# Designs tried in a protein design run: designed miniproteins, single chains, continued (3). Part 79

Each design is a single chain, and the fold is of that chain. pLDDT is the mean over its residues in the fold that is shown.

## One batch from the design tools (miniprotein)

Design m10739
Fold by ESMFold2-Fast:
Structure m10739 (fold): chain A 80 residues (1-80)
Amino acid sequence: SEVERALEVIETMRRDLEELRRLYEEGRVSREEALAALERGLEETEKLEAKYGSLSEEVREAIEELRRQLEAERERLLAA
């Protein structure tokens, strides 16, 4: 279903964020590269919300939580 596809995409993006945090912690990506990746992630959540946000409450909540996590990480890096 479209709901299942949306949740799969969101879960992939969440795992990508975890990997980005790990790569940054290991010094494998610069702060500038990490910030660029986070900005792309935030843009993608806007697209997901426009495309899938009206499908179900579960999808909308998952997108909102992912956006919140991306914003928190971006603020953390900007303060560093």
Scores: mean pLDDT 86

Design m10740
Fold by ESMFold2-Fast:
Structure m10740 (fold): chain A 89 residues (1-89)
Amino acid sequence: MEKLEKAKELMEKLVEAARAGDLKAAAEELKKLAEILSTLSEEEQKEVAREILPLLLEAHAAHARRLGASDEEIEAKIAETRRAVEEAL
């Protein structure tokens, strides 16, 4: 699926932006990802979510660490995000 490949590209850019602490770039990539997801069926959205989950968790961890979150807070946020995605799938 062409849109899945594009979503993965946007997620990789989001992870890079999050690691760099570039919140503006991270927000722009998230917006582009949301626009792609809005054009997909519910089934396709679930497939994309499964494929990008590891990158999403990495982006969340990088962002939280840049904000000065503790390792315990980062772990809790990763667990929360993973659970939310798993419950949706």
Scores: mean pLDDT 74

Design m10741
Fold by ESMFold2-Fast:
Structure m10741 (fold): chain A 68 residues (1-68)
Amino acid sequence: SKEEFYRELMRHYRAALDAVDAGDWAAFDAHRQAIRELMEKHQMSPEAQEAVERHLDGLRADAAARAA
């Protein structure tokens, strides 16, 4: 269901945010991959997938800039 998809997506997204805060890039990459697989499985529009990927790229870039 869309509700189940949303719940799983948000679970992985929250875990990805926690991984960014912890500097755990292996965990971040694992949750990002799970998000990609969920978006593809549920046939999310290309525009929506790109928006999510861009947001995740931004989180990584911002964390890298703060660490420099």
Scores: mean pLDDT 85

Design m10742
Fold by ESMFold2-Fast:
Structure m10742 (fold): chain A 111 residues (1-111)
Amino acid sequence: MEEAAEEARRAVESLVAPSPDVRIEVEAEGDAVRIRITQRVSPEDAARIREARDVVEEALRSVPGVLEARVSVPSPTTLEIELVIRAEAATEEFFREAQRAIAEAARAAGF
């Protein structure tokens, strides 16, 4: 359990370098790992993300191992992504695929 959460944390940190504008939280939750990413964005980017939210959520849910995916814009300058993934799927390969899915969805939405 803790091993899977630790592996997920390392994988996310290796793919998403820590920055003042990005906060990543990883927790073990039974047979799953909960990942919460909070990012500061411009009001213009927040508006665009709000418009494309359904497309990004759908892309994330299409990644094997994803149990739940939520994208929200709680303020004009804050983006929040919450993922629940199977502990066995918490690998660097998974997070690379998730990043690619997000990038592809953003491109399809005109970003």
Scores: mean pLDDT 71

Design m10743
Fold by ESMFold2-Fast:
Structure m10743 (fold): chain A 88 residues (1-88)
Amino acid sequence: TRHVRLAILLLQQAIRHLQQGDVDSAIRYAQLALRYVQQVDLSVPYVRQALRHIQTALRHLRQGDVDSALDHLRRAIDYLRRAQTVLG
């Protein structure tokens, strides 16, 4: 539960930095969020979906596709919020 809450906060910071044009900080926040999500119970499908969306967002950020990265970061947050309802 603590790791999921921290990951959501870090992804929200990644989105904020992207909206301010700070791609480098957004990548760092998203990478940190990825590390926290990897420590959560991967048997929960919502956690696996969040992991995939963070990984996809990072690929788009490296390619300069900020709009696609924002979509995937938002989807990752939605899946992590769903994971919180299952994990407590």
Scores: mean pLDDT 89

Design m10744
Fold by ESMFold2-Fast:
Structure m10744 (fold): chain A 115 residues (1-115)
Amino acid sequence: SEISELAEILKKFIEENFNGDIEEFIKRIQTVYELDKKWEEIPEYVKETLDLLAKSKLKENHAILVALGLVSKDETVFNYILELLKSISEEVAELVEELRPLSPLEALKKFLSYA
């Protein structure tokens, strides 16, 4: 499953870079990608970076894009990331949309449970 593959990659990334601290990982990506802001206030370079993550040949970048989708709360930001995820995997995009009502921590924990 593409879900299990990306979940395994994301879990490994968090373990190697954040010592398994999911809350620190969430705080870091929210800060770096300014996901606490409305779409209109997010810098263009961040939006360009989202496109680059989606177009990347590295599955780790796709796993990071999944995490960004799961922690985003602004509807426009979420929908932009969801469209990028659909271009990678419809199955992964459907799961990310299903998990959207959860808190970032709970959404990430559930996604990582597929690893």
Scores: mean pLDDT 89

Design m10745
Fold by ESMFold2-Fast:
Structure m10745 (fold): chain A 77 residues (1-77)
Amino acid sequence: VPAPSEELVAAALETLREEAALLGLTVPEAVLRELAVELATAFEAGQLGLISREEFEARAREILERMREAARRAAAA
């Protein structure tokens, strides 16, 4: 699978930054960018019919959990 479009990654990154701010999480920018690529990839897979809505929601939940874990690790370092 080719990398998702830069526009889609940028939109995903903005979404994750907003979510982190709403949750009061300090997440390293490098981690946010990696998670944005994964979120954008999942979104494109959904648009192409490669994954179901339920699968997309599951991946989104996993990304949110990884974001919380990254914030916890950053706070501990």
Scores: mean pLDDT 80

Design m10746
Fold by ESMFold2-Fast:
Structure m10746 (fold): chain A 81 residues (1-81)
Amino acid sequence: DVVARAEEAIRRAEEVIEELKRLAPDDPLAQLVIEQIREAIRRVREAIRRNDVEALKEAVEELELLINLGELLIENYRKQA
């Protein structure tokens, strides 16, 4: 179910945004990644509203890539001395 996958991706993305804000509120890279994730969430929600399955698949894949990037940044920030 692509819609269930999309809703889970949005949930994970929102968790990544909150953690990046907590760990690196003043880092321009973290701010850029947060902005990209927010835009990707908007695209996923729009594809769901339009019932556009192909656009939804593409938007979810892009969001999942950005989530992975955000999670890597979170791990790096947590390991900073």
Scores: mean pLDDT 88

Design m10747
Fold by ESMFold2-Fast:
Structure m10747 (fold): chain A 78 residues (1-78)
Amino acid sequence: TSEWTKELNEKYQEKYEKATPEEIREIEIEVLKEQIKILEELAKQGNPEAGELLKKYKEVLKLIEEGVPGEEAAEKVR
């Protein structure tokens, strides 16, 4: 786990703890979009691990936008 994932998780942990089910979906989408942006930057710098994670995160985001629950979407691309 890289430093950027720790900071992002800490930032959103408090939001998750206080969120309704509807708000949790919004937060999951927001977190995924931020993670995708970071991974795109790292992949452009030649990080192969970031490229693989980027594909998985884009798949999870697509599934959530299609109405699949976040946990189920994450399991499908795990």
Scores: mean pLDDT 72

Design m10748
Fold by ESMFold2-Fast:
Structure m10748 (fold): chain A 70 residues (1-70)
Amino acid sequence: GMMLDASELKKLSQEELAEKIRELSPRDVPLETILNFLRENKSAPLAKQLEFLSQALGFHIPKEVLDALK
């Protein structure tokens, strides 16, 4: 499994974050789809954006990572 690091996620631009999320997805998802989601949800906390994406794209984010993003 791919390791997800909260400190790395905090450092990423939206484009880099979208690419990381695409790598974590168990299925091929266009980068543009992820980028558009991040742009549409830019006012939400990062942890909440990632929770929405994990549900929508079917990838798992450990609770510890989400808690570290708060």
Scores: mean pLDDT 74

Design m10749
Fold by ESMFold2-Fast:
Structure m10749 (fold): chain A 101 residues (1-101)
Amino acid sequence: TLSPTAVRLAQRYGIPLSDVQRVRETLESQGFGDVPDNIIVLAIALAREVEKGGADLLLQAQMDKVTVEQAEAIVKALVEEGFISEKERASLLATLKAAAV
């Protein structure tokens, strides 16, 4: 079950809950099921450029709760689920790693 805050964020950015669940399932299969649902929603929003105004800032504000390994797992899951291309991987990963520190 997705957290109530994650559901509200998904509605705000027009992200289907099925998309959030797919990324979460990929992360769980890779041993990263502890990544917060809020971060998954914001990462998908940023990846899809659905709303550039605030998604990156909200993600950055929450990245202090995310390890470098979790950031790498999130980007990998987004590539596997087709939300970003392999060419976009390095740029998004650099953004998430910078925010995680």
Scores: mean pLDDT 75

Design m10750
Fold by ESMFold2-Fast:
Structure m10750 (fold): chain A 105 residues (1-105)
Amino acid sequence: MEESLRRLERLIEEAQREFEEYIRERTPEVVERLKEKLKEKGLDLSLLSDEQLEKVAELILIDLAAAPLPDEVVREYRKVYDSLSEEVQEVVEEVYRELLEEARK
């Protein structure tokens, strides 16, 4: 009985680690895509912090993976997104849509 519970705990920990690695590895590529799209639209990148870009990129990856996260964590990511101008939010939505289309192919 105890061995089965310890095995389950290890599987949960491994799944969490794999998800964290997925976000960490993919975040830089999404940040670069966001920067390129912002430049194409003529938007000033200096109005966004690197932390805001990273958090928005992480949010895109979380939504693409349909990952179940605690409501508090999701709320913090959404606060960063909600702090963005409508023009920047449109760029985020465009990048998200492009990544969804690529995942379908």
Scores: mean pLDDT 76

Design m10751
Fold by ESMFold2-Fast:
Structure m10751 (fold): chain A 100 residues (1-100)
Amino acid sequence: SLEEKFAELVELARELGLLASEELDEETFNRVNREIQGIIHSVQTLLESDDPAAKASAVRLLEQKIAALRAMLPGLPERSQALAERLIELAREIVAETLA
C-alpha cells in the first residue's frame, strides 16, 4: 500500500540520517539531511493533497530534491550511497502509484 511504502521511506530516511551523522562531517550531513527531509515532505504533500496543481508542484520539488541528493552521492561512503539510492527509488515508486 502507499501507506506502507511511505512508512518504509521514513524508515530509510531515519537509517540514512543515522549513518550519515556517523560517517560525514557536519556541513555535508546537514546538506544531505536537508535534501532527505525535502524528499519526505514533498512525498507527504503529494499523498495528502487533493489539488492536482499542488500535486504537480510537489512532484517538481521532489525531482529537484532527488537531483540534489544524486549530485552528492559520488562523495558519500558506499553504505550511504546504497541507502540514498533505495530512498530515491522508493520515492519515485510512490509518485508513480499516486499518479496512476
Scores: mean pLDDT 86

Design m10752
Fold by ESMFold2-Fast:
Structure m10752 (fold): chain A 95 residues (1-95)
Amino acid sequence: MSLTGEELRALALAELERLAAAPVRNEGTVLHLKMLYKSETLEEYEELMRRAREIALSDLPEEERLERIARLAQTVAGLEPEDAERFARLLVARA
């Protein structure tokens, strides 16, 4: 199913509002929804994730991988520095 950027943004916002009402929050899910909300299209989000994954799986030192992914999340998805650092740590841990 192909979603427009507006449809993705609306779905991400609705899910963020639902999670805000819940007593338990999943931090990784909230970060992914923030990135989807800030993305213009599904394709931009997929390209961001592809690039970040390539860095996470590279032979670069862990510290360098974390810095590059955090920078990418800040510049492409517009994440706040703290959220970008958390995203980088979660992605490297999953690699």
Scores: mean pLDDT 67

Design m10753
Fold by ESMFold2-Fast:
Structure m10753 (fold): chain A 74 residues (1-74)
Amino acid sequence: AAAQRQANLDDAQKWADAGTEPARKPVLEGSRKAREALAQGRPDEAQRYLDEGSTRAAKAAWEAIKAVEEKEKA
């Protein structure tokens, strides 16, 4: 039971890691633009960049996970 549970968690972690790297760029880009907006005194605009980066990151992660799953099926 414990070994099977750990294997399932390890597989979930591998898929999470596969999504994390593609998500990194949108998150960093969103954060960079948000910091620039904050430096210019535009906190509302900074929040929009953070939200946009998070949305792009989630999409990139999901597409990357799907691509890995499709390759494993081949």
Scores: mean pLDDT 72

Design m10754
Fold by ESMFold2-Fast:
Parts: C-alpha cells; structure tokens; sequence
Structure m10754 (fold): chain A 71 residues (1-71)
C-alpha cells in the first residue's frame, strides 16, 4: 500500500539522519555517499509513486540542509 511505502521511506530518512548526525562514526565520504544514494532512490520512488513526490522532495531538501549544517 502507499502507506507502507511511505513508512519504509520514513525509515530510510531516519537512518540517513542518524548517519549525517554522527560524523565521529561516519567519515565525510561515507555521509556524502549515503546522501547521494538516498537521493537516487528517492528519485526512483517519485517515478513509481508520483502522489508522494511533494513529500519526498520535502524530505530530500531536509536531509540536504542537515548535511550542509553537519559538515
């Protein structure tokens, strides 16, 4: 269901947030790669579930802003 897809995406967002917020555990390269992979998968998810595209875009922007703050 769409709700299950959103829940899975929300888990991915929280996993990425943890990686970005822990620079002592994850190198800058690892954090950048995690963000890049997240963005690539988010783009694919938007193509499959266009009804989630605004929500996905909002979360991608949030993660990009978080990454810039935690550099």
Amino acid sequence: SLEEVKAAFDKAVEELRYIIENPEKYSEEEREKALELFKKEAEKLKEEYPELSEYIDEKVKEMEELYEEKK
Scores: mean pLDDT 87

Design m10755
Fold by ESMFold2-Fast:
Structure m10755 (fold): chain A 81 residues (1-81)
Amino acid sequence: MLAELQRRISRLSFEVADKLYEQGLFPSLSQAASAGAAMALSAGMGDTRLAEEYGSLGDEETRKLAEELSRLAEERKKLLS
């Protein structure tokens, strides 16, 4: 269960970063990958801030992915508490 939650967090973090790259919000794939990694680490620690911040920059589909990521981060936070 915990390992599955972490895999979902990682997947969604990179999906959000990929969507933002497609929308021209990152100048390189390496910067998009760095943002995805930062979101995955942050959400994996139960912190929703980066998911909310990056989600707010994207279109409606990107925001929905970021909202799901934020929900998983909240689930992770409850397990850490």
Scores: mean pLDDT 84

Design m10756
Fold by ESMFold2-Fast:
Structure m10756 (fold): chain A 94 residues (1-94)
Amino acid sequence: SDKERKLALIDKFVAEVEELLRRAGELTPEVRALIDDFRERAIALVNRGEFTAAKFAALVTGFMLRLMGEGLASPETLVEIIKLADELEEEIMS
């Protein structure tokens, strides 16, 4: 189903972001809490039939601003998260 596809895309993105942060040594409890919040918000959008590339991009922007504001990830890690998000936005539109 479309719902199952979108949930799988969210799980893929979360797993890739967690692996990226783990390799950088930046997967702290604070960062895990932000990832959990992101995942819950994304799943809620899917469950409401409102999950779009634009709304996903808005959630990623919020997540990125929180990481930057708290100094929780390096600029290099943030750039890689943006790349992963861009790839997933293309998959959502497909």
Scores: mean pLDDT 88

Design m10757
Fold by ESMFold2-Fast:
Structure m10757 (fold): chain A 87 residues (1-87)
Amino acid sequence: DDLRMLMRARRLFDAADTDGDGTLSRGTAVNILVRIGEDMGIDRAVATRIARDIWDQAARDADGRFTRDTFIDAARVFIDRARRYRA
């Protein structure tokens, strides 16, 4: 199921990257991880806290945005942490 959620994260990144620049803003990156958390059955407030914590520690490009590779690595960490809150 983690593989399915990671594949979903990849698709959500591609859908949100409408300009094709290969990067996302912090707000968009948080929103995608929160949606994945909700799909995993996790409370929105908990998912939001985890997503913000991860993005505060993630590498940014020169414009303060997150690359696709950074996003995918962060999504893996999010899914692993979020799993612990799945009752």
Scores: mean pLDDT 81

Design m10758
Fold by ESMFold2-Fast:
Structure m10758 (fold): chain A 91 residues (1-91)
Amino acid sequence: MEVERVKLLAGKAFLEGIGVASSTSKSQEELEEQIQRSQRVADLLSDAAHAIMNGDLGKASELLKEAAKELEDMGLTKISEEVRKLAEEIE
């Protein structure tokens, strides 16, 4: 159940991150940088899902907290709060 939630959040984070990048970037370099950041957050969430599948809830919680912080810094506050709540639930 939690693995499916994390994978869904990873997809949402990536797509909304690209949306923000596309609307706020003034240059191709800024767009590429913001897209790479969105990909990194999605990778962190994917790694957290794998940690949950392996029973490493401590590692999963830390990865989710790191992803939530990045999402908050990107202005994706609602997704950040969902990810942070999930980290608290599994720890």
Scores: mean pLDDT 77

Design m10759
Fold by ESMFold2-Fast:
Structure m10759 (fold): chain A 68 residues (1-68)
Amino acid sequence: MAREEELTRELRARGLDAPVVLVREAARRGLSVEEAEEAHRLYEARTPGVLDAQAAREAVDRVAEERR
């Protein structure tokens, strides 16, 4: 499955350089490109000192939970 590659390509086309950890968590949770973009925004706004892997998971989980 090339879902992670597809998300990376689409986010890059939107001008976003999303870290591999964020893209992997987004693909695992089945986020759309738009949801992955929002997760990237939340990840960039993370509290200093939080581990990148934890921040990526929290951002992706929040977007997945807020699906309406």
Scores: mean pLDDT 76

Design m10760
Fold by ESMFold2-Fast:
Structure m10760 (fold): chain A 82 residues (1-82)
Amino acid sequence: SLLKEAEELVSLVKEEELRKRAEEYGFSVEQTKVNLITAVALQLAGLEFLKEQLKRRNNPFLQQQVALSEAALKAVEEELRK
């Protein structure tokens, strides 16, 4: 599922980083992890939707939207790995 894919990506974040973020923003470590998983899952769901549309209607506009969505997801992955 997309939620499990998001959970796997967030598992790359170091525990020390999650604790620092939780303290900085006033959330628990568990809530900080859930917030990150939710954000990543929403990005993955949007990308999946656009890819499904592209398979049905192969046009330049949809191709560009998929590329932009994939770039946004990659930026989130890079941020999670810091």
Scores: mean pLDDT 76

Design m10761
Fold by ESMFold2-Fast:
Structure m10761 (fold): chain A 103 residues (1-103)
Amino acid sequence: TTVTAVAPPGGTGSATVDIKKGDIVTLNATGGKDAGVGVKLLNAETGEAVEAEGLSGTGQSGDSVVNAVVKVTGESGNVTVEVTDNSGKDGKGGEVTLVATVT
């Protein structure tokens, strides 16, 4: 299963997908220069972080790309895949696109 989330400049975007414990989630996010791309896996009902190995969470300030391979160790269910442009108030990081693939 593959879902795409898009964050507007300086904003946040999300998509939902079903996961099971032991699933591998591949996260590929790309933004513009100085985007400071952040990625989260959140429980869709509670908004709390999903327990997983290999999740980098938020990219470094100025990073335009996040690539992560994440193993789900927590509860099965609906997950919100969230991407953020952390470029700050000016939104100069541009649009950020996240592609998440569950295997």
Scores: mean pLDDT 71

Design m10762
Fold by ESMFold2-Fast:
Parts: C-alpha cells; structure tokens; sequence
Structure m10762 (fold): chain A 97 residues (1-97)
C-alpha cells in the first residue's frame, strides 16, 4: 500500500481548558521519525509554522497517524516531562507490533 501507518504519542498542555502547548512523537517500526513541540510561550505564527511543517511531512511521506497514547497536563513542567516520556514510550511500543 502507498499509505504507511505510524504511531503517535501526544501531550496537550492546557490552561483554563484551552490548548496552549502540544508535543507529538511519531514512530515507524520502533524508530522516531518526527518530533514536534509547540511550547505555550511560542508566538502564534511560530505555533502555526511548526504545525504546518509536521502536517506537510506526514502528507509528503504518505504517513497515516494512529493514536497510541494521549495525555493532558497543565503548566507544571515536571508533569509535562513525565507525560512526554509516557507518550513517547507508548508510541514506540505500538510501532513495534
């Protein structure tokens, strides 16, 4: 098939119910092929540019994202770090099956 399934770990950073930050880990056959981090302090133009680059990469390589782990955290850096580690691990393990 021309389409390749990849497995995705996602961390959403929320403040007052709004998504202000986002981390994405994309794995194929146990290998990290794309990592995207949109930080809460990034200007809107930078957030849009990062998102567009990730979307373009997926589309140009015919990669179809399948969710493997999704986490939501607040602005606590320690909680965010732990959520990123778990999201990455879930995506890596799912991509090996």
Amino acid sequence: MNEVTVYVGVVLVEEDGEAVGFTLFVFKDGELVLELEIEPEDPEAVKEEKAEKAQKYLEENNLVPAPAGSYRVGLDEEEYKKAKEEAKKKAEEASKK
Scores: mean pLDDT 80

Design m10763
Fold by ESMFold2-Fast:
Structure m10763 (fold): chain A 95 residues (1-95)
Amino acid sequence: MELRELLKKIAEAIDESKLDELFRAFDVNGDGKLTKEELREFLKYVAPELELTDEEIDRIFAALSKDGDGYVTLEELKRALELIKEGKFDEVLPE
């Protein structure tokens, strides 16, 4: 599936009012950051119907991990979801 379609479906599956609680549930060490493994579990919980492959999860993680440092913060995730819902995919996707 195309990355834009994946991000759109994920954004539609996430209740923004519950995002903080969901993020904390998967943020095992409580540092406000998700590793790729924790993000994989989060995405499978939120959007199990998408049957995300490891390659698709890698692409989503790369799009959300702003610095390429191996983590996604709650702020990065919130901003990405807002931009996706507004149709501003070019702000989320690399160039």
Scores: mean pLDDT 74

Design m10764
Fold by ESMFold2-Fast:
Structure m10764 (fold): chain A 79 residues (1-79)
Amino acid sequence: SDIDQGDRHLRQGDYDSALSYYQQSRDRAIQRGNLVDLSNSYRGISRVYRQQGDYRSSMQYDIDSGIIQLQAAIDRTTR
């Protein structure tokens, strides 16, 4: 998957490729309305920014990921 590819490149220190794969996963999740995949993509993007020392962007994506994950959980519990 794009997330697995992003994680692999992130471990290798290939931040540009990692970001590209996570962004592709994000765009696909948006198109499909998949909140779980969208949240996971934002977490990946956050990790890239953190590794680059951009803590502000990292924190913003972590917050956005958490909000999306909470919304997905609420949607599942209301059924």
Scores: mean pLDDT 85

Design m10765
Fold by ESMFold2-Fast:
Structure m10765 (fold): chain A 84 residues (1-84)
Amino acid sequence: YNKLEDEPLIKVRLNGKEVEVSLSTLLLMYAVSNAVFNKGSLRGKETFADIVEHLVKAGVAPEDAEAAAQALIDNGEVHPADTS
């Protein structure tokens, strides 16, 4: 696994430890959580709050999940239904 470009690193708490994770890792965590817990929901219909909830379910501390969700949106990785 090699990174050929600079990815944003986001500081979050996972399993009670503060770690820096790549944006790709956060996206994967969100995608897995969404697939497991949002079965049958239409992709692209999720609000910002839904994205935050999926990150929390993936193991991100609630206080860090909002900033992590915003980073995913700002980098074009996810598109919330409630903002344009």
Scores: mean pLDDT 69

Design m10766
Fold by ESMFold2-Fast:
Parts: structure tokens; C-alpha cells; sequence
Structure m10766 (fold): chain A 106 residues (1-106)
């Protein structure tokens, strides 16, 4: 149970940091996907995950929301044994974000 939630949190943090560095206007969508990752990791039903995605972006279709939910579940399964690697990737992303911030201030 706990490992799935840890994977969801790590993947969500990586997504948020990547979007923050590339296109901050997409942060609301990235936050919605991060919440969907946690819901799937907690075993929430597909309909609840779809509702969360629709609440964040009403422009997506039911079919698109189902596809995103399935892709989120697949990402969690593919990364279930990669917690340590994901932690290292998150730390690298944080370092790059800090360097980018320092360069903008300099």
C-alpha cells in the first residue's frame, strides 16, 4: 500500500517541477494529474478519478479522462519497483530548478 502512494507522490512531484521549469501555465493540469496519481494509488474507482480530471479541465472528454486514468495506473505499475531511482530523479529535478532560479536572479 505505502509504496504505491510513494510512487504517486514522486511521479507527481517530478511532473510539477518539469512543468514549473517549462510552462508554468500548465501547473493546474499537472496538479490534477498529480491528484489522479494519488487517487489511483489509493484504489479509488475509475469514476472518481474521471470526476477529478473533469473538475480540473472540463474541456477533456469522458474518453480522454478514461485514457489518462488508465495511463496513470500503468505508470504506477511500471514504477512500483523504481522508488529509489525516482527519488534520485526528483532530487536531480530539484537541483535543476534551484539552478534555474539562481540564474534568473543573477
Amino acid sequence: MEKRLEVAELLGEMLLKRVELTDPSLLPQAEAISRALRLVAEGAPLEEVKAELHAADPSISDEEAEEIAREVERLLEENADRVEELKKQVEESKKKAEEAKKKAEA
Scores: mean pLDDT 75

Design m10767
Fold by ESMFold2-Fast:
Structure m10767 (fold): chain A 117 residues (1-117)
Amino acid sequence: MKKYSPKLTVEDVEALHKRLVELLEKNKDQLSEKSINRIKEETDALLAAVKAGDVEAVKEQADRLYRIVSGLEPELDWEKLPKEIRIVLAELAARAYAYVNDFNKALILLTGVKMME
């Protein structure tokens, strides 16, 4: 079952990153340039860390995305972001935590995604 791997794959993160870029372009009129650039910076850093196989960097980027999806980032109004972008960001954070074997945080984030759908 390719859909139920408990470990993050580079391909899964690349697919989610591509989807996020498409959603940022689709919603650019609803987002500030600063918000678009911050989201791109954080998710590009995650993709680079996963491609490098750098577990410590993946954990750091997962923690940074967790702050964003928890509404703790003062420069990003999480509740005002389009729902489809919020879902993809939460899924990226969940995949990153699964990659570093933090399955409890990954499960919490995936439960949050299901509640947003």
Scores: mean pLDDT 77

Design m10768
Fold by ESMFold2-Fast:
Structure m10768 (fold): chain A 98 residues (1-98)
Amino acid sequence: SGAAEIEELIANATSVKEPSEELLKLIEELMRLASEKFGTKITGITNVKIYYTKDNVLILEIEVEVDEGEPVTRRVLQRFKSEEEIKEALRKLIEELK
């Protein structure tokens, strides 16, 4: 019960926001460190959105372009309760990947 529930939350979102500069910087740093650690060729971040839902749930959507021998676009979707929780989770992951 993962992807289908998140897609339904996105479809029923009450609003969508662009990331703050601080949040975008954290995402860029995380993707850089993840690429280095896992040897994944993340060539760019193509889109970042935060969906606000009626159930007091936020969905962070990050679209990345990855070189898997051919450029492919992949989506990362994750549920949070607040933008502050997103920032804390990203900072923790960045520290763990150092």
Scores: mean pLDDT 81

Design m10769
Fold by ESMFold2-Fast:
Structure m10769 (fold): chain A 93 residues (1-93)
Amino acid sequence: SPEEEELLKKVDELVKLAEQALENNDLDSALLYIEGLIALGQQALSKKYYEVAKYIYKKALEMAEKLVEKFPEDERAKELLEYVKEKLKELEE
């Protein structure tokens, strides 16, 4: 649908921004953009776009894993990773 296509375009933009923040070692920006992906995933779920939501949370997981690899001592990064893992588990089980 046009709404799902618009949502996926926003996801692609946030993934690019998150990747750029990770390359620049910008923890605060990376956290913000990954939280943005989670918000888009929640929006997809509220509309029952389950496959789109799963895709978004998988992208958020990839970014959160990279964030924890770069900042292994940061508690916010670890909490975000655990949150995304739990959300994805709920959607796949």
Scores: mean pLDDT 88

Design m10770
Fold by ESMFold2-Fast:
Structure m10770 (fold): chain A 53 residues (1-53)
Amino acid sequence: SPGSEQFRLEVELLTEAAELVLEELKADPSKYKTGVEMVRALVERYDELAAEA
């Protein structure tokens, strides 16, 4: 729910996952062919971080 503590933590995890994808993209700008492929990578990074939380 918007404004809940759980939602805030989910946003923080999503931000961290996005930063990981951005770091990969900076190292290899050709790594992803489409935005959809980048979104899939973002979801995979998010799931990994959430599993460790």
Scores: mean pLDDT 81

Design m10771
Fold by ESMFold2-Fast:
Structure m10771 (fold): chain A 95 residues (1-95)
Amino acid sequence: PVEEWERLIEQGKYEEAIKVLEAELATTTSVSYQISLYIRIGSLYMRLGKYDKAIEYFQQARDLARQAGWQGMVAMLDGAIIHAKRKREFPYFSL
């Protein structure tokens, strides 16, 4: 069930939550839901300090949002990518 990933996040089991979200991503046909899943997975990789993976997932979400013409979401995702790149270069700074 989709709610399993929420429980795993509450328990701090981010890697297990990512696996559940990736399984959901494989079964969805909704572009809006795919974007949401990519953003959630990217955010969890940020929490794990896996910034290159976070960037990959945010870029997938951005590309889908761009194809849909959702410029506000594209701008938000560009910000998330910049933040992840900064964290990758300066992991000791809180940004």
Scores: mean pLDDT 84

